# Designed miniproteins, single chains, continued (4): the designs that were tried, part 110

Each design is a single chain, and the fold is of that chain. pLDDT is the mean over its residues in the fold that is shown.

## One batch from the design tools (miniprotein)

Design m15819
Fold by ESMFold2-Fast:
Structure m15819 (fold): chain A 99 residues (1-99)
Amino acid sequence: AMASAEDTVTVKNNTTGEDATLRVKAELLEKPSKAGTLNITLTAHLKVGQSKTFEFTNPVSKAKIKVTVTLESGASGEYTLNITVKISADGKSIEVTAT
């Protein structure tokens, strides 16, 4: 089976007032018509060890990105992440960054 283009980044965050480590995985489900950058702000309530998955579809370009956020350590609570997903011109690679 062909693997989908994916990337993972680890984020250190203190939104709850305590240091936390989050893992953000982005997967390209449907390629846009051209290379580009997607900027996503998401808010998720997470317990330690919990993952939540979100899908983002651009209705014009038809790009579809799946983002999974996992709280690896820190306080359970609400986390807000600014996520940037860069997609290569051929759609074969993606790069994720988060803050």
Scores: mean pLDDT 75

Design m15820
Fold by ESMFold2-Fast:
Structure m15820 (fold): chain A 57 residues (1-57)
Amino acid sequence: MYDGRVGEALLDDMRAYLAGEAELSAEEAAMGDVSGDGKITERDLAFMERELREPLP
């Protein structure tokens, strides 16, 4: 569910995490780790932003 409320909330949480303002839950970290490297990075955030703006075909 990357469109709508859950996706937008995850993006905000990921931005706060990367800014050092908040921590992600284990569930949020698992959803945000789109590269599968066990870390949340700016690359993961960029991928999520892209998914929410233009869903893949």
Scores: mean pLDDT 68

Design m15821
Fold by ESMFold2-Fast:
Structure m15821 (fold): chain A 74 residues (1-74)
Amino acid sequence: SLEDALREAMAEGVREAALEAGADEETAERIVQELEPQLREAARAIADGDFERGAELLREAIEQAVERAKRAVE
């Protein structure tokens, strides 16, 4: 479905953001799993035509992924 495809693409983006912030692959995967409910909500919002809400939720998820990655490498 479009929602599943969007969620998968968003999860990949969040994973890359965590890796760029210094997380290893295991930590990045954990962060993606922790943020999965938020990414599902973002994907659903976009699939329903609420692009502003979907973009906002994705931006917040990316910011959270970077923060969590930085905390994990202390």
Scores: mean pLDDT 86

Design m15822
Fold by ESMFold2-Fast:
Structure m15822 (fold): chain A 61 residues (1-61)
Amino acid sequence: MPSTREVLQRAYELMVAGAPEEELFAALRELYLEQGFSEEEATRRARLMTRNLLAMRDFRA
């Protein structure tokens, strides 16, 4: 089961690697499900995190 730190680290790695929005969302959702969140909560968290990562990518671009 991944920790919150592991989820954030993998999310950042995918963002830096240039993964598309759909791939970022899918990977984050799966990680949150593995962490023990419900499907609804995992989807919500993945959506928020994906938005935050894309905002950081856009700022950097």
Scores: mean pLDDT 76

Design m15823
Fold by ESMFold2-Fast:
Structure m15823 (fold): chain A 80 residues (1-80)
Amino acid sequence: MDERIKEVENEIAELRKRLKELEASGAPQDEIDAVHDRLLAAEKEYIRLRGEKENLPEEEVQFELDVLEALHTIRRVVRR
């Protein structure tokens, strides 16, 4: 699990870097949205893996996933 968590952390870091680069370069909104979607998927995976490792209650993991999804929705609305 530690190796997989580290892989997902690295993926999230690269996706955040790419997102910032695309936003700075004025890339098409569709490309920015695609990176946002990939980042959301990676962050959801990170929350699930961390929850499994830490034996968090299902309700707590689901709450974190719901909050993350809501924040991504808000960010996309603000950007569009």
Scores: mean pLDDT 77

Design m15824
Fold by ESMFold2-Fast:
Structure m15824 (fold): chain A 113 residues (1-113)
Amino acid sequence: PKGGGSKGESGEKAGEAAEKGGKEGYEKGGEEGVEEGQKEAGRGSELENQAYASGGDIELAIKAAEEGGEGAGAGYQAALETKGKGTLDGTGAAMGGAGSGFGGALLAAKGGK
């Protein structure tokens, strides 16, 4: 294991990263938040896939939680402020970001020892 974190510490760090990302993403909402949310959700998904491929690398899982959280926050606010395709794209980013963030947080929590 890298970083010397325990199971509880890794989960806590991932939760804090997801919350921080969510707050930052939420502040970016609106039309601009659609693109930011999609970018961050995509990054979170890539990191989550890398964490799964590595067998639960804690650092990758925490990064996935952070990027996924930011995508979720930005997508959520964008979905609230936009309409039509923007609302659909924002909702997709929010769901994708939330999924990647949650998955990353779970992997980080389980990966600690």
Scores: mean pLDDT 69

Design m15825
Fold by ESMFold2-Fast:
Structure m15825 (fold): chain A 85 residues (1-85)
Amino acid sequence: SMELLEEAKKKAEEALRQRVADMGGRIISIHVRVEGNKVTATAIAEKDGKLYVYTVVGEVLPSGEIKISFRPPIELTPASAEALR
């Protein structure tokens, strides 16, 4: 359902924003990608002078339930941090 996919997008982005906030990060950018029944929300966030990539996946299950999954944050290298500032 397109409506469930839009709900999954909202829930994934909300979960992503909350996770970044809980970790004391400041969001620089958010990108949301939709592929089939999956929504991937990715944020670049700054914390303590370093850049991190945070990812949340929202999946619309056959039951109509939305499953939210968190990936471990990835620290960007110092070289890439300069380029993304």
Scores: mean pLDDT 83

Design m15826
Fold by ESMFold2-Fast:
Structure m15826 (fold): chain A 95 residues (1-95)
Amino acid sequence: VQEIYDEGRRRGEEAIRRGDGLRAGEILRDSNSRAAGLKKKEELLTKEGVSEKEAEEAGAQAGQDARDSLQQVSDDLNKVGDEVDEEIKKRLEER
C-alpha cells in the first residue's frame, strides 16, 4: 500500500516538474484509489469468515468509491470556478 503512494507521489512530482498538472492529478487520484482498494481488501482478509472473493469485491468497491469522491470534489471545484467566472462576467456587464 505505502509503495503505491510513494510511486504515485514520485510520478506526480515528475509530472508537476514538466508543467503537466492535469496528468499529476490523474496519477495521484489513481494511486489513492488503488491504495484504498488494497487497504480494504487486506483489512477484510484478516477477518475470519470473509472469503477472498468478498474481500476482493469490497476492495474494488472501496477503490471505486475513492475515485468517485475525488472526481466529485474536482467537479464541485470546477462548478464553483464556473459560477465565479459567470458572476464576474455579470458584474462587468452590469457595471
Scores: mean pLDDT 69

Design m15827
Fold by ESMFold2-Fast:
Structure m15827 (fold): chain A 84 residues (1-84)
Amino acid sequence: MEELEKRIAELREKLAARKEEIDAGVFSEETRENMVELAVLEAELLVAKGVSREEVLERLREAAETSSNPLESEILREALKRLE
């Protein structure tokens, strides 16, 4: 878990530095990949803390389907594919 939490912290810091680019919808493929990886690792952390994988996947699907932000929906769908 410690390694997972460290990687999540690193990704959050990297994405915070790219916030203006992300908000503008103009960002690199590396930044997009970091957003997907963060979603995957946060889901894995929930599973490690005792939330069932099935429940985590259902929450991510619902979030992807109900989000009014097309980028968020796309990132969450890619994270779901990696967690399956």
Scores: mean pLDDT 81

Design m15828
Fold by ESMFold2-Fast:
Structure m15828 (fold): chain A 96 residues (1-96)
Amino acid sequence: SMYQSLIRLLDESADTLRALAKEGVPVDLAKGIVIGVLRIYLAVLQKYESDDPEARAVARTLQRTIDALEASRTVDEALAVINQSRSQVQAQLAAS
């Protein structure tokens, strides 16, 4: 399931963000790394959106997550965005 793949990616993104923050990496750079990985996955999903309703739904959720991450100003705000998105994806998976 692409929903399950996104949940795993969000969990890995949160772990990466926490690890980079602990090592003193500036918030903007740490966010940029996480957003970069998420954008690569979004680009893959977008190639299949026309033929796959799950790809379309996951891509839509991921785009909103990226937009919210770009707007975040602190590590805690970015982690809150990831946690909220993870909960939304879990709800979408349960409804699918």
Scores: mean pLDDT 87

Design m15829
Fold by ESMFold2-Fast:
Structure m15829 (fold): chain A 62 residues (1-62)
Amino acid sequence: MDLSPEEMAELNIEGAEEAEKKGFYELAAQMYDNASKAYMYAGNYDKARELKDKSDELLKKS
């Protein structure tokens, strides 16, 4: 069950977007954090930082 880091990030982003639409900000934040970590493993540090910032903003709404 070895998804690439990019695939793992994409799945977490999709889940996070759905959670945001439902108002589950803590869940969405966790999913964006997971996606950020996946991009870190992929070496895409700019995207990882963007997603981490989004996660932190959602936690402020929770």
Scores: mean pLDDT 83

Design m15830
Fold by ESMFold2-Fast:
Structure m15830 (fold): chain A 90 residues (1-90)
Amino acid sequence: MTPEQRRIIIEGVNEIMKILEKEGKTKEAYRLGSLALILINMDEKPEDIVERIRKEAERIAKKYNLSKESTDKIRQILDELEKKVKEALK
């Protein structure tokens, strides 16, 4: 993983965490951030990190019935994150 890819992932996860905190899901935000750091420290592939973050974010959204606006914004952030991570490889 490049330093740029690491920065992109951390920034994207921080944006998702802010949305979860706004929804009152502070513990879930913290857990998502911790998951991202663990995956980064394990030298997982950037695309695999993003996919695992997506799965966890979607699980949280479904379990806690997050608003459509929050769910759509999280998906937007994840889609931009995938794009930026792929672009940083080139």
Scores: mean pLDDT 85

Design m15831
Fold by ESMFold2-Fast:
Structure m15831 (fold): chain A 100 residues (1-100)
Amino acid sequence: MEEQLEYLRRAREAGEEIDFSRLSESLRFAIELGRELMEKIKENKIKLLQEELKISKENAEKLVEAAWNEPNITREKLIELAKELGLDEETAKKAADLLL
């Protein structure tokens, strides 16, 4: 079990495609179910940012993806990224607060 979890962690960190043939059926099912749930969470966060901040879908997607790919991302880093996308400072701060 631990070896399969370590493989998934390493593949994620290296950006490698996950070889599902190396995983048990129950673990593959759990991963696929988790993927579907995570996609819904991302979509809901994108919609939340669009509705609360009145920003474009493209900018909302970039902010959600940045926070998702870096779970330990700081509020300051998210504000900087939002400002790089053309958001004003107050909107950038709200985006960071909604994503953290």
Scores: mean pLDDT 74

Design m15832
Fold by ESMFold2-Fast:
Structure m15832 (fold): chain A 92 residues (1-92)
Amino acid sequence: SRKEELARRLYELYQKHPIASSIYSLTLEDFLRMSPKELAQAALRLAADAGVREGLDPLEALQPIPLLSKMSDEEALERAEEVIRLTEKKLA
């Protein structure tokens, strides 16, 4: 599924960025079990930790949960994919 693909990509980014916060002290299975909004939140936090600034709203990085609460699960997955893509470029 799209959610599973994004969870796997986020886990690979987490492994490349070992200084990620305690929320990322997770196994691949933990990422796969995340809801769409939890996955988007994790992606936003990892992107901020990795120094992604272009294409990332600074307020969204600081308040990911309140901003994501306004989104549908599908919109959250779309945002997660965009943020993961930007982070992949930053860490390439």
Scores: mean pLDDT 73

Design m15833
Fold by ESMFold2-Fast:
Structure m15833 (fold): chain A 84 residues (1-84)
Amino acid sequence: MRLVPMRVTMKIENGEPVIIGIEEIDATEEEAAKLTVPGISTAEALESREELEEAAKRVGKLAIEHGAKDGDTVVFFGPALVEE
């Protein structure tokens, strides 16, 4: 099990965040945390892909509350615990 900085790319479609990409990035956990949407805490390490996806969707919904519209792209950066 290893902490991995992940980039989750979402598109806002019909008022909801839809995940369109998930990839590991060449960044530290600290660097990944700094790339999150301002004002959203993503500091907790996520222990599964499902937790990562749920956290990303929550960030996407919060972005909608802060003015994101259909067709907008929202990017979530966070650390995840990945098995193997």
Scores: mean pLDDT 65

Design m15834
Fold by ESMFold2-Fast:
Structure m15834 (fold): chain A 74 residues (1-74)
Amino acid sequence: SMTEELAKQLRELAEEARARGDEETAILLEMAAHDLTKHNASLEEALASLQAIAARSRDAAVRARLEGLIAKAQ
């Protein structure tokens, strides 16, 4: 499903963010993936949260990849 694929991509991006020193973004992405997988958030709510996470990220590469995932999911 789109939800499972997005959650997987968010977890992969979280590992990349952590490796690049953006621990806060990594934690937020892991939480978003968990909420999406456990149906604690609708896709619309998840996308709003991801937009906020992208706006907070200081790593341009992580931000660009997250913005791409958001655009694809819309």
Scores: mean pLDDT 84

Design m15835
Fold by ESMFold2-Fast:
Structure m15835 (fold): chain A 76 residues (1-76)
Amino acid sequence: SLAEELLRRGKELIDQVLEEHRGESPETQLGALLSKIREWYREMVRENPDLPRSEILKIVRELSRYAWDKVEQEKA
C-alpha cells in the first residue's frame, strides 16, 4: 500500500541520517532525526493530499519510535 511504501521510505531516510551523523552525540543524532521526520511529514502531506491524516500521523509515530530505538541501541 501507499502507507507501507511511505513508512519504508521514511525508515530509509532515518538510516541515511544516522549514517551521515555516525559518531556524533545521541542528542545531535536525535535532533537531526526529528528535523528529517518533520521534513518527511510535510512532504507526505504535500505530495499525498488524498491520504488520510490519521495514516500520515501513524507513519510519523512509527518513524519516531524507529529513530529513538536506533539511537538508544548506539548508546551501548
Scores: mean pLDDT 83

Design m15836
Fold by ESMFold2-Fast:
Structure m15836 (fold): chain A 86 residues (1-86)
Amino acid sequence: SALEERIEELRRKALEILRKRGASEGELEAVEAMFEAARTLIRRHPEQAEAVLAALEEALELLHTKSVAEVVEEFAARLAALRAAA
């Protein structure tokens, strides 16, 4: 689907940023888990799809300036807020 293609494109861009920064295997796995959490929320609450995509796009931008741990924590908090609003 177009939605799955958008998520996969964002995932590929995020992994490219991390590889260029010399991210550890654990950091790559943490970002992969972040994308899987996003996919899970969209499957359960498809009405939240655009909000989840916006959160992923923000997380990708933050990967240029923040640590992986900070980005993952901020994304988890946003995902929890979206889950509570659904």
Scores: mean pLDDT 87

Design m15837
Fold by ESMFold2-Fast:
Structure m15837 (fold): chain A 86 residues (1-86)
Amino acid sequence: MLEEALRKAEEMARKMAESDVEKAKELAKELGEYLKTLSEEDAEEALRHFGETLARTMEELGVPEEEAAAKAKAVTDMIKEVLESY
């Protein structure tokens, strides 16, 4: 269900924005495994929503917009690689 996937993406993004590197890696892996259980369309939409929420949350925490966007892209690319290895 897309609604549940979007909600989980938002929760994971908020946790990751406030997490250290070790916790962020665990959260990224958990989200990647979850997205593998979804349809390709739902997984893609949830991943996009996750990236947008992560960038926005980091900006709210004082990370410059350019750095927030770059980090969110790197994390989403990493999760996408895990998803594509399905």
Scores: mean pLDDT 78

Design m15838
Fold by ESMFold2-Fast:
Structure m15838 (fold): chain A 87 residues (1-87)
Amino acid sequence: SMEEELKAEIKKLVEEIIKALDAGDYWRAVQLANRLRQLLEEHGASPEALRLASEITDLVVEAVRDPAKREEYKEKIQKLAEKILSL
């Protein structure tokens, strides 16, 4: 299981990604998604956690390209984040 401090930081980063997408600050959202992946790498997270983080980054990039589907992408990002936190 993940350390409580790491879980709290992941939750904060995901919340900030969602806020950035809601604000239309798509470059900020991409930066935060990359930070999430880096945080997991630095803490030696499982290959599955790293794969899920990469999928979050891809969804953020797609939200930049298709803002009409923003709510769908936000829901998918939140589900992937919940899965990371359950590892």
Scores: mean pLDDT 85

Design m15839
Fold by ESMFold2-Fast:
Structure m15839 (fold): chain A 91 residues (1-91)
Amino acid sequence: SMAELRREAILLAAEAGALVLHAYILIRYDESLSEEEKKELKELADEIQELETQLTQAVLDNAPAEELEKLKEKLREAIEKLKEKIKKVLS
């Protein structure tokens, strides 16, 4: 249903926000990370923040299911990339 799709979108946006915050904390406070690693984390976090904003706005604007599903998939893919990058830099 549209209500379930919107609920899933909001929950995914919340997960994205938490992950972006974690990445920014690592960039600011983890002295063991190289400047290249920090740059890569920032680029991924910034992309997720943009997609999160787009998805949240699409939900508020009552966008059609197709648009919400496309944004959810893009955000999900970006989240997985950032999770994998964080895992690598912390290993």
Scores: mean pLDDT 88

Design m15840
Fold by ESMFold2-Fast:
Structure m15840 (fold): chain A 109 residues (1-109)
Amino acid sequence: SPLEAAYEAGKAAADKPSLEVLRQLEIIADPNASDEEIRLAVARLAGIYDAVGEEKFASIFLLAVHLTPSLTPESFKRAAEAARQVAEELPDHRETFERLAKIFEDLSK
């Protein structure tokens, strides 16, 4: 599926995880991005998460959020919803998508 391919691409791109996280957050921050583009960005982030692990991902992700001033509470709500939808479609990676959904939900305050 396109979502599984996006997840695997995220894992493969984890050699430059900071740049790839920034790229995905720029998509999530774009108010003109489609729901499918947001879903693919979230799938790529999940692949990066699984490749680098929780602690390293958290550090990279928080810095990338600070470097993406166009992110809004609505950006994070869209990403959280996308993460929950993709968790149902990719059950083998559900735990990682549920963790991402919680991260996005916390940032949507």
Scores: mean pLDDT 89

Design m15841
Fold by ESMFold2-Fast:
Structure m15841 (fold): chain A 74 residues (1-74)
Amino acid sequence: MDKQKAEQQLKQATQLSQQGRQAAGTDQQALQQVEQGEDLISQGVQAMQQGNYKKAYQLFQQGKDILQQTLQSL
């Protein structure tokens, strides 16, 4: 796993986070799921800063999965 792949996942995860926030609106349950995805993205960014691109990629993927499930449920 390299930095470029982790950066691509971060970009995709960030886009899904923005879409999730917009779609959730004032739905508190959906917003909580978006926040869980955003927390995983934040943990991934910290892993990237430490040079752990494999962990960052996994965290971004987990965040994307939560955000995508949230969008499908709205």
Scores: mean pLDDT 84

Design m15842
Fold by ESMFold2-Fast:
Order: C-alpha cells, then structure tokens, then sequence
Structure m15842 (fold): chain A 86 residues (1-86)
C-alpha cells in the first residue's frame, strides 16, 4: 500500500472512530457520514450526492458504511483530507 493510501486509511479510521462515538458497530449512517465530511474534511456535498455515494459504496446493503467502503467511496469521488495547517 502506498504511503498516501496508508495515511488516507488512517485519517478515515480516526474520523470514523470520532463520528462513530455514538454507534456500537463502528459504521457510519448517512447523517454521520455528512458530519464526517463536514467536520473532518471541510466538505458540504448535497443530499443527493451523499445518498448516491452511500448507495454505491454500501456493499452490505444495511444502509451504513464501514472503513473500507468509506475509503473506496472517498477515492472514487476524489475526496482528500484537509491539508495540515503548518
């Protein structure tokens, strides 16, 4: 795995853990996914974009995203974590 891919996965995992503080299964629903993108990546996608992304990435069909599905979704849509301010 490339250093960029490893860093992306680690940042997504940390953000998922933070967003999933209220979830028992470590997965994100649509509301948590929106909060993740807004608070940790500075993104405000439309409701239609979020619903379409979730539907395409949700391989389990349970309406939630795990870490691997979230990482794949972010790569597919060109979503990157915010650059370090330093």
Amino acid sequence: MSPEQQQQRELVRLALDAASGLSDDGTLNLTEFRSLLRNHFGLNPSDEELEEMLRRADKDGDGTLNLDELLALMEENGIRPLPLVK
Scores: mean pLDDT 64

Design m15843
Fold by ESMFold2-Fast:
Structure m15843 (fold): chain A 99 residues (1-99)
Amino acid sequence: MSETSKLAAELLVNAIINDDEETIKEFVDTLGDLLELSEEEKKELYELLKEAKVVPKEKLLEIFSKFFDKFRQAESQEEQRKILEEFKKELKKEIKKAK
């Protein structure tokens, strides 16, 4: 795992745990613009990230670090969109386990 991916994961996970809505929104808007996500898709991602605070911090760090590492290595927008969909599925699974 790259140091950059770990730092990005720590920043975003801390934002989720501390209800830092501004940082979460900035992340969703930046990622959404890069991937040409619809406003509805951005809203769904934002709400999913806010709900993720119920997941244990160690597990969130693992999921986000893996996401950033794969996303940075992706060679196409199509591959990046696939990585985001896999990330969303893993988060939904862990949120369900935490409830």
Scores: mean pLDDT 83

Design m15844
Fold by ESMFold2-Fast:
Structure m15844 (fold): chain A 82 residues (1-82)
Amino acid sequence: DPLEERLEELRKKIAEGVEALAAAGRITEEEARLIGLGALKAEDKVKNENDEEALKLLEELAEAVAAGDAERAVALAKKLIE
């Protein structure tokens, strides 16, 4: 399933980026949890509703954490949780 493969790759990128940001002291434990919750909520919308906007936001979140952009990652996660 191409969608499942894409979501797995995004999940790995987000997990690696969050771990790197936390290890560098650039995000708190609470912010790391917030990013994880935002990603899970977006993934759930993609799976249950075929939500292309949620997929786009999930991809933007993955890009932000991979780039080390802690502020953008936290802001995107807050938007996803709302």
Scores: mean pLDDT 83

Design m15845
Fold by ESMFold2-Fast:
Structure m15845 (fold): chain A 83 residues (1-83)
Amino acid sequence: MASEEAERLAIEGARRGGGRGGTEGAAEGSNRAQQQGDIYASMAGGSAATAAATSYVSGGEEAGARMAEEAARKGGEGAREKE
């Protein structure tokens, strides 16, 4: 599914960047993942991957987890309204 694919791409991008050199590597990986996440988020209406990647760079895992949870909650609400 588009939302799951966006999240997978964000995680893979961050891992690839992080594996090459600490915070700067993670930032580069997250930026690439965010570009892919933006495409899918725009289409699916769910932005957990993009939010998680962005927050991970700025605040680490804890901030990334919080933003991913909030984005998923809002995306779920929007999907239920379309039912």
Scores: mean pLDDT 46

Design m15846
Fold by ESMFold2-Fast:
Structure m15846 (fold): chain A 97 residues (1-97)
Amino acid sequence: MKVSEEEFELDVAEALARIALVSLKLTKNPTAEDIRFVLDVVERLLDLAEKIGNKKAIEFALQIAEEVLRYAEQVGDTENAERARKLIERAKEALKK
């Protein structure tokens, strides 16, 4: 893949992750679907960041995943909380490289 295309995709994924997190924070009673959507965006961001080797983007994905984990735990969404924990561990492991 072209580096310029992957860098653009990463920038878009990072912007979407910021928007998705802000949307979740503005939601009074977030549903499992709302939480899942943010996790889908974070997973895409992490996939792109790992592929490119962008540590700052991996750190950002980690921060959002930790924030989303708090929301999942708050609403009792055990499935999305487990998914968030797996993304957190994946991001931490990627940062050790």
Scores: mean pLDDT 84

Design m15847
Fold by ESMFold2-Fast:
Structure m15847 (fold): chain A 66 residues (1-66)
Amino acid sequence: TEEGEIITVDTPEEVVAVAERSRGVFVLDADGVGLVAGPITDPAELRAVLAASAARGPFTLFVFPA
């Protein structure tokens, strides 16, 4: 079974920083809406999604450790 951590962060920059140090993250915005259908492992993809959606924190991250 894959284990994850749950972390809350306030900014898109913090979301990307957590993703860069993990195997992947699943991201929910302030309304509990998922930004993509599954975990993101590519920080560039995550930056693009955050920019395109104009998503606002706090963000809830389900983090898969490296």
Scores: mean pLDDT 72

Design m15848
Fold by ESMFold2-Fast:
Structure m15848 (fold): chain A 94 residues (1-94)
Amino acid sequence: SLEQELADRARAGQARDSALANLQRSNDLLTLAKQTSKEVQLEAAKELYAAYAQNQANAALARGMGYDDLARFLDAAAQVVQQRYDEVKALADS
């Protein structure tokens, strides 16, 4: 139905907006982690892991709705956030 299509498009738009916000925030957290204490680095790592998990969940949701291009974008965003998580974790573990 048109109502279902509009609901799916709204959900897809929210997933994209969340991923764009998470990418920006993950870059800010990585930058801050390079100049902060181990305790703050660990909190940054937790936030980055949550963002990674959310992007993966949203990618699965997008794939289920048939939004393959969006799913590929969300998978790529999750990988970028994961790389930033790994870098922050390496700083905290040093």
Scores: mean pLDDT 88

Design m15849
Fold by ESMFold2-Fast:
Structure m15849 (fold): chain A 75 residues (1-75)
Amino acid sequence: MTPEEKEVEKLFEEAIKQAEALGREDAVRTLRNAYERMKEKGLTPEEMARVLYQLAEALGLDEIAAKIREFLEKL
């Protein structure tokens, strides 16, 4: 995996962990399904991070959304 692929995977893991800590099973399911679909479609790390950012904002995961934004700004 490239460093960018590893960072995106880490961001998804952190997003899921935060959603679990908040007791939001809906968010956990949405994030896991989105990740699997993006892998099936062969999206780039940048494309995956953009989708994750949109989901994090929609789900109200403000802390992880900020981290994803920083990652996207570095690309």
Scores: mean pLDDT 82

Design m15850
Fold by ESMFold2-Fast:
Structure m15850 (fold): chain A 87 residues (1-87)
Amino acid sequence: SEETKQQILAIAESLPVPELLRKLAPDEEIPETAEGQLEFLRRLREEFEAAVAEARAAGEEINEEQVALYKEVLDIIEAKLEAELAA
C-alpha cells in the first residue's frame, strides 16, 4: 500500500546505515567503516539489478512498484553514506 511505502521510506531516512544494511542483508557481515558499507551497498545494488534483469529476460512478472521502492531505499542509504564520508 501507499501507506506501507511511505513508512518504509521513513524508516530508511531515520535508521542508522548499519541497521538498514542488516535489514537488507540479515545473513551477511556488515563492514564497520563507511567506505566498506558504501562498497557493500554498491554490491547489493548490482545484485538486485542483475536479479531484476534476469527475471525480465525469463518473462517473469515484475512488480515495478517494489523495484522502484527498493531502488529508492538504496538511494537514501547511499546519500547517508556519502554525507558521512563528506563530514
Scores: mean pLDDT 86

Design m15851
Fold by ESMFold2-Fast:
Structure m15851 (fold): chain A 71 residues (1-71)
Amino acid sequence: KVEAIVEETLEKLDAELKKAKSSEEKSKIYEKQLDELLEALKDAPIEEQLAAVQKFHEHYAKRMGVKIVTA
């Protein structure tokens, strides 16, 4: 299910970010995890894809102290 994929991705993101030593590494981790999430969800309904991506962005932003606007 989409929710399980999202939660797994967020846990993996958190673990990788804790090991990152630079902002460049954190950026690469973000891109890798987002790409994997999108590939896993490519055949899911658009509303589920949008919800998953939004949750991923919000989680990353919260970790980085940055607000992400989607509109």
Scores: mean pLDDT 76

Design m15852
Fold by ESMFold2-Fast:
Structure m15852 (fold): chain A 94 residues (1-94)
Amino acid sequence: MESRDEAVGELTVGGHKLTVRIVVEVRDGVATVTVRVYDEEGNLLGEATAEAPAADAIAFAEALKDAVLEALLQAARKLGVPEEEARAAVRMPG
């Protein structure tokens, strides 16, 4: 059995308004999390993928956090923003 869920959020990193798109696909008991970060013009700034067992909620939460952070770090590097700004955005869920 496979399933697909999608979430879209907005956050600000270093004064830049970013759109974060998260796709979760479950196939053969494995959850694949793909995170993509876009600027206001729709340009892709960062992308990361992580996997976890679909039955392990803690492993899934860690995979999601890791994928979000990696995609935001890629976006920060492309925008010339310090990595600390990307890490701060992950620590303050709003």
Scores: mean pLDDT 79

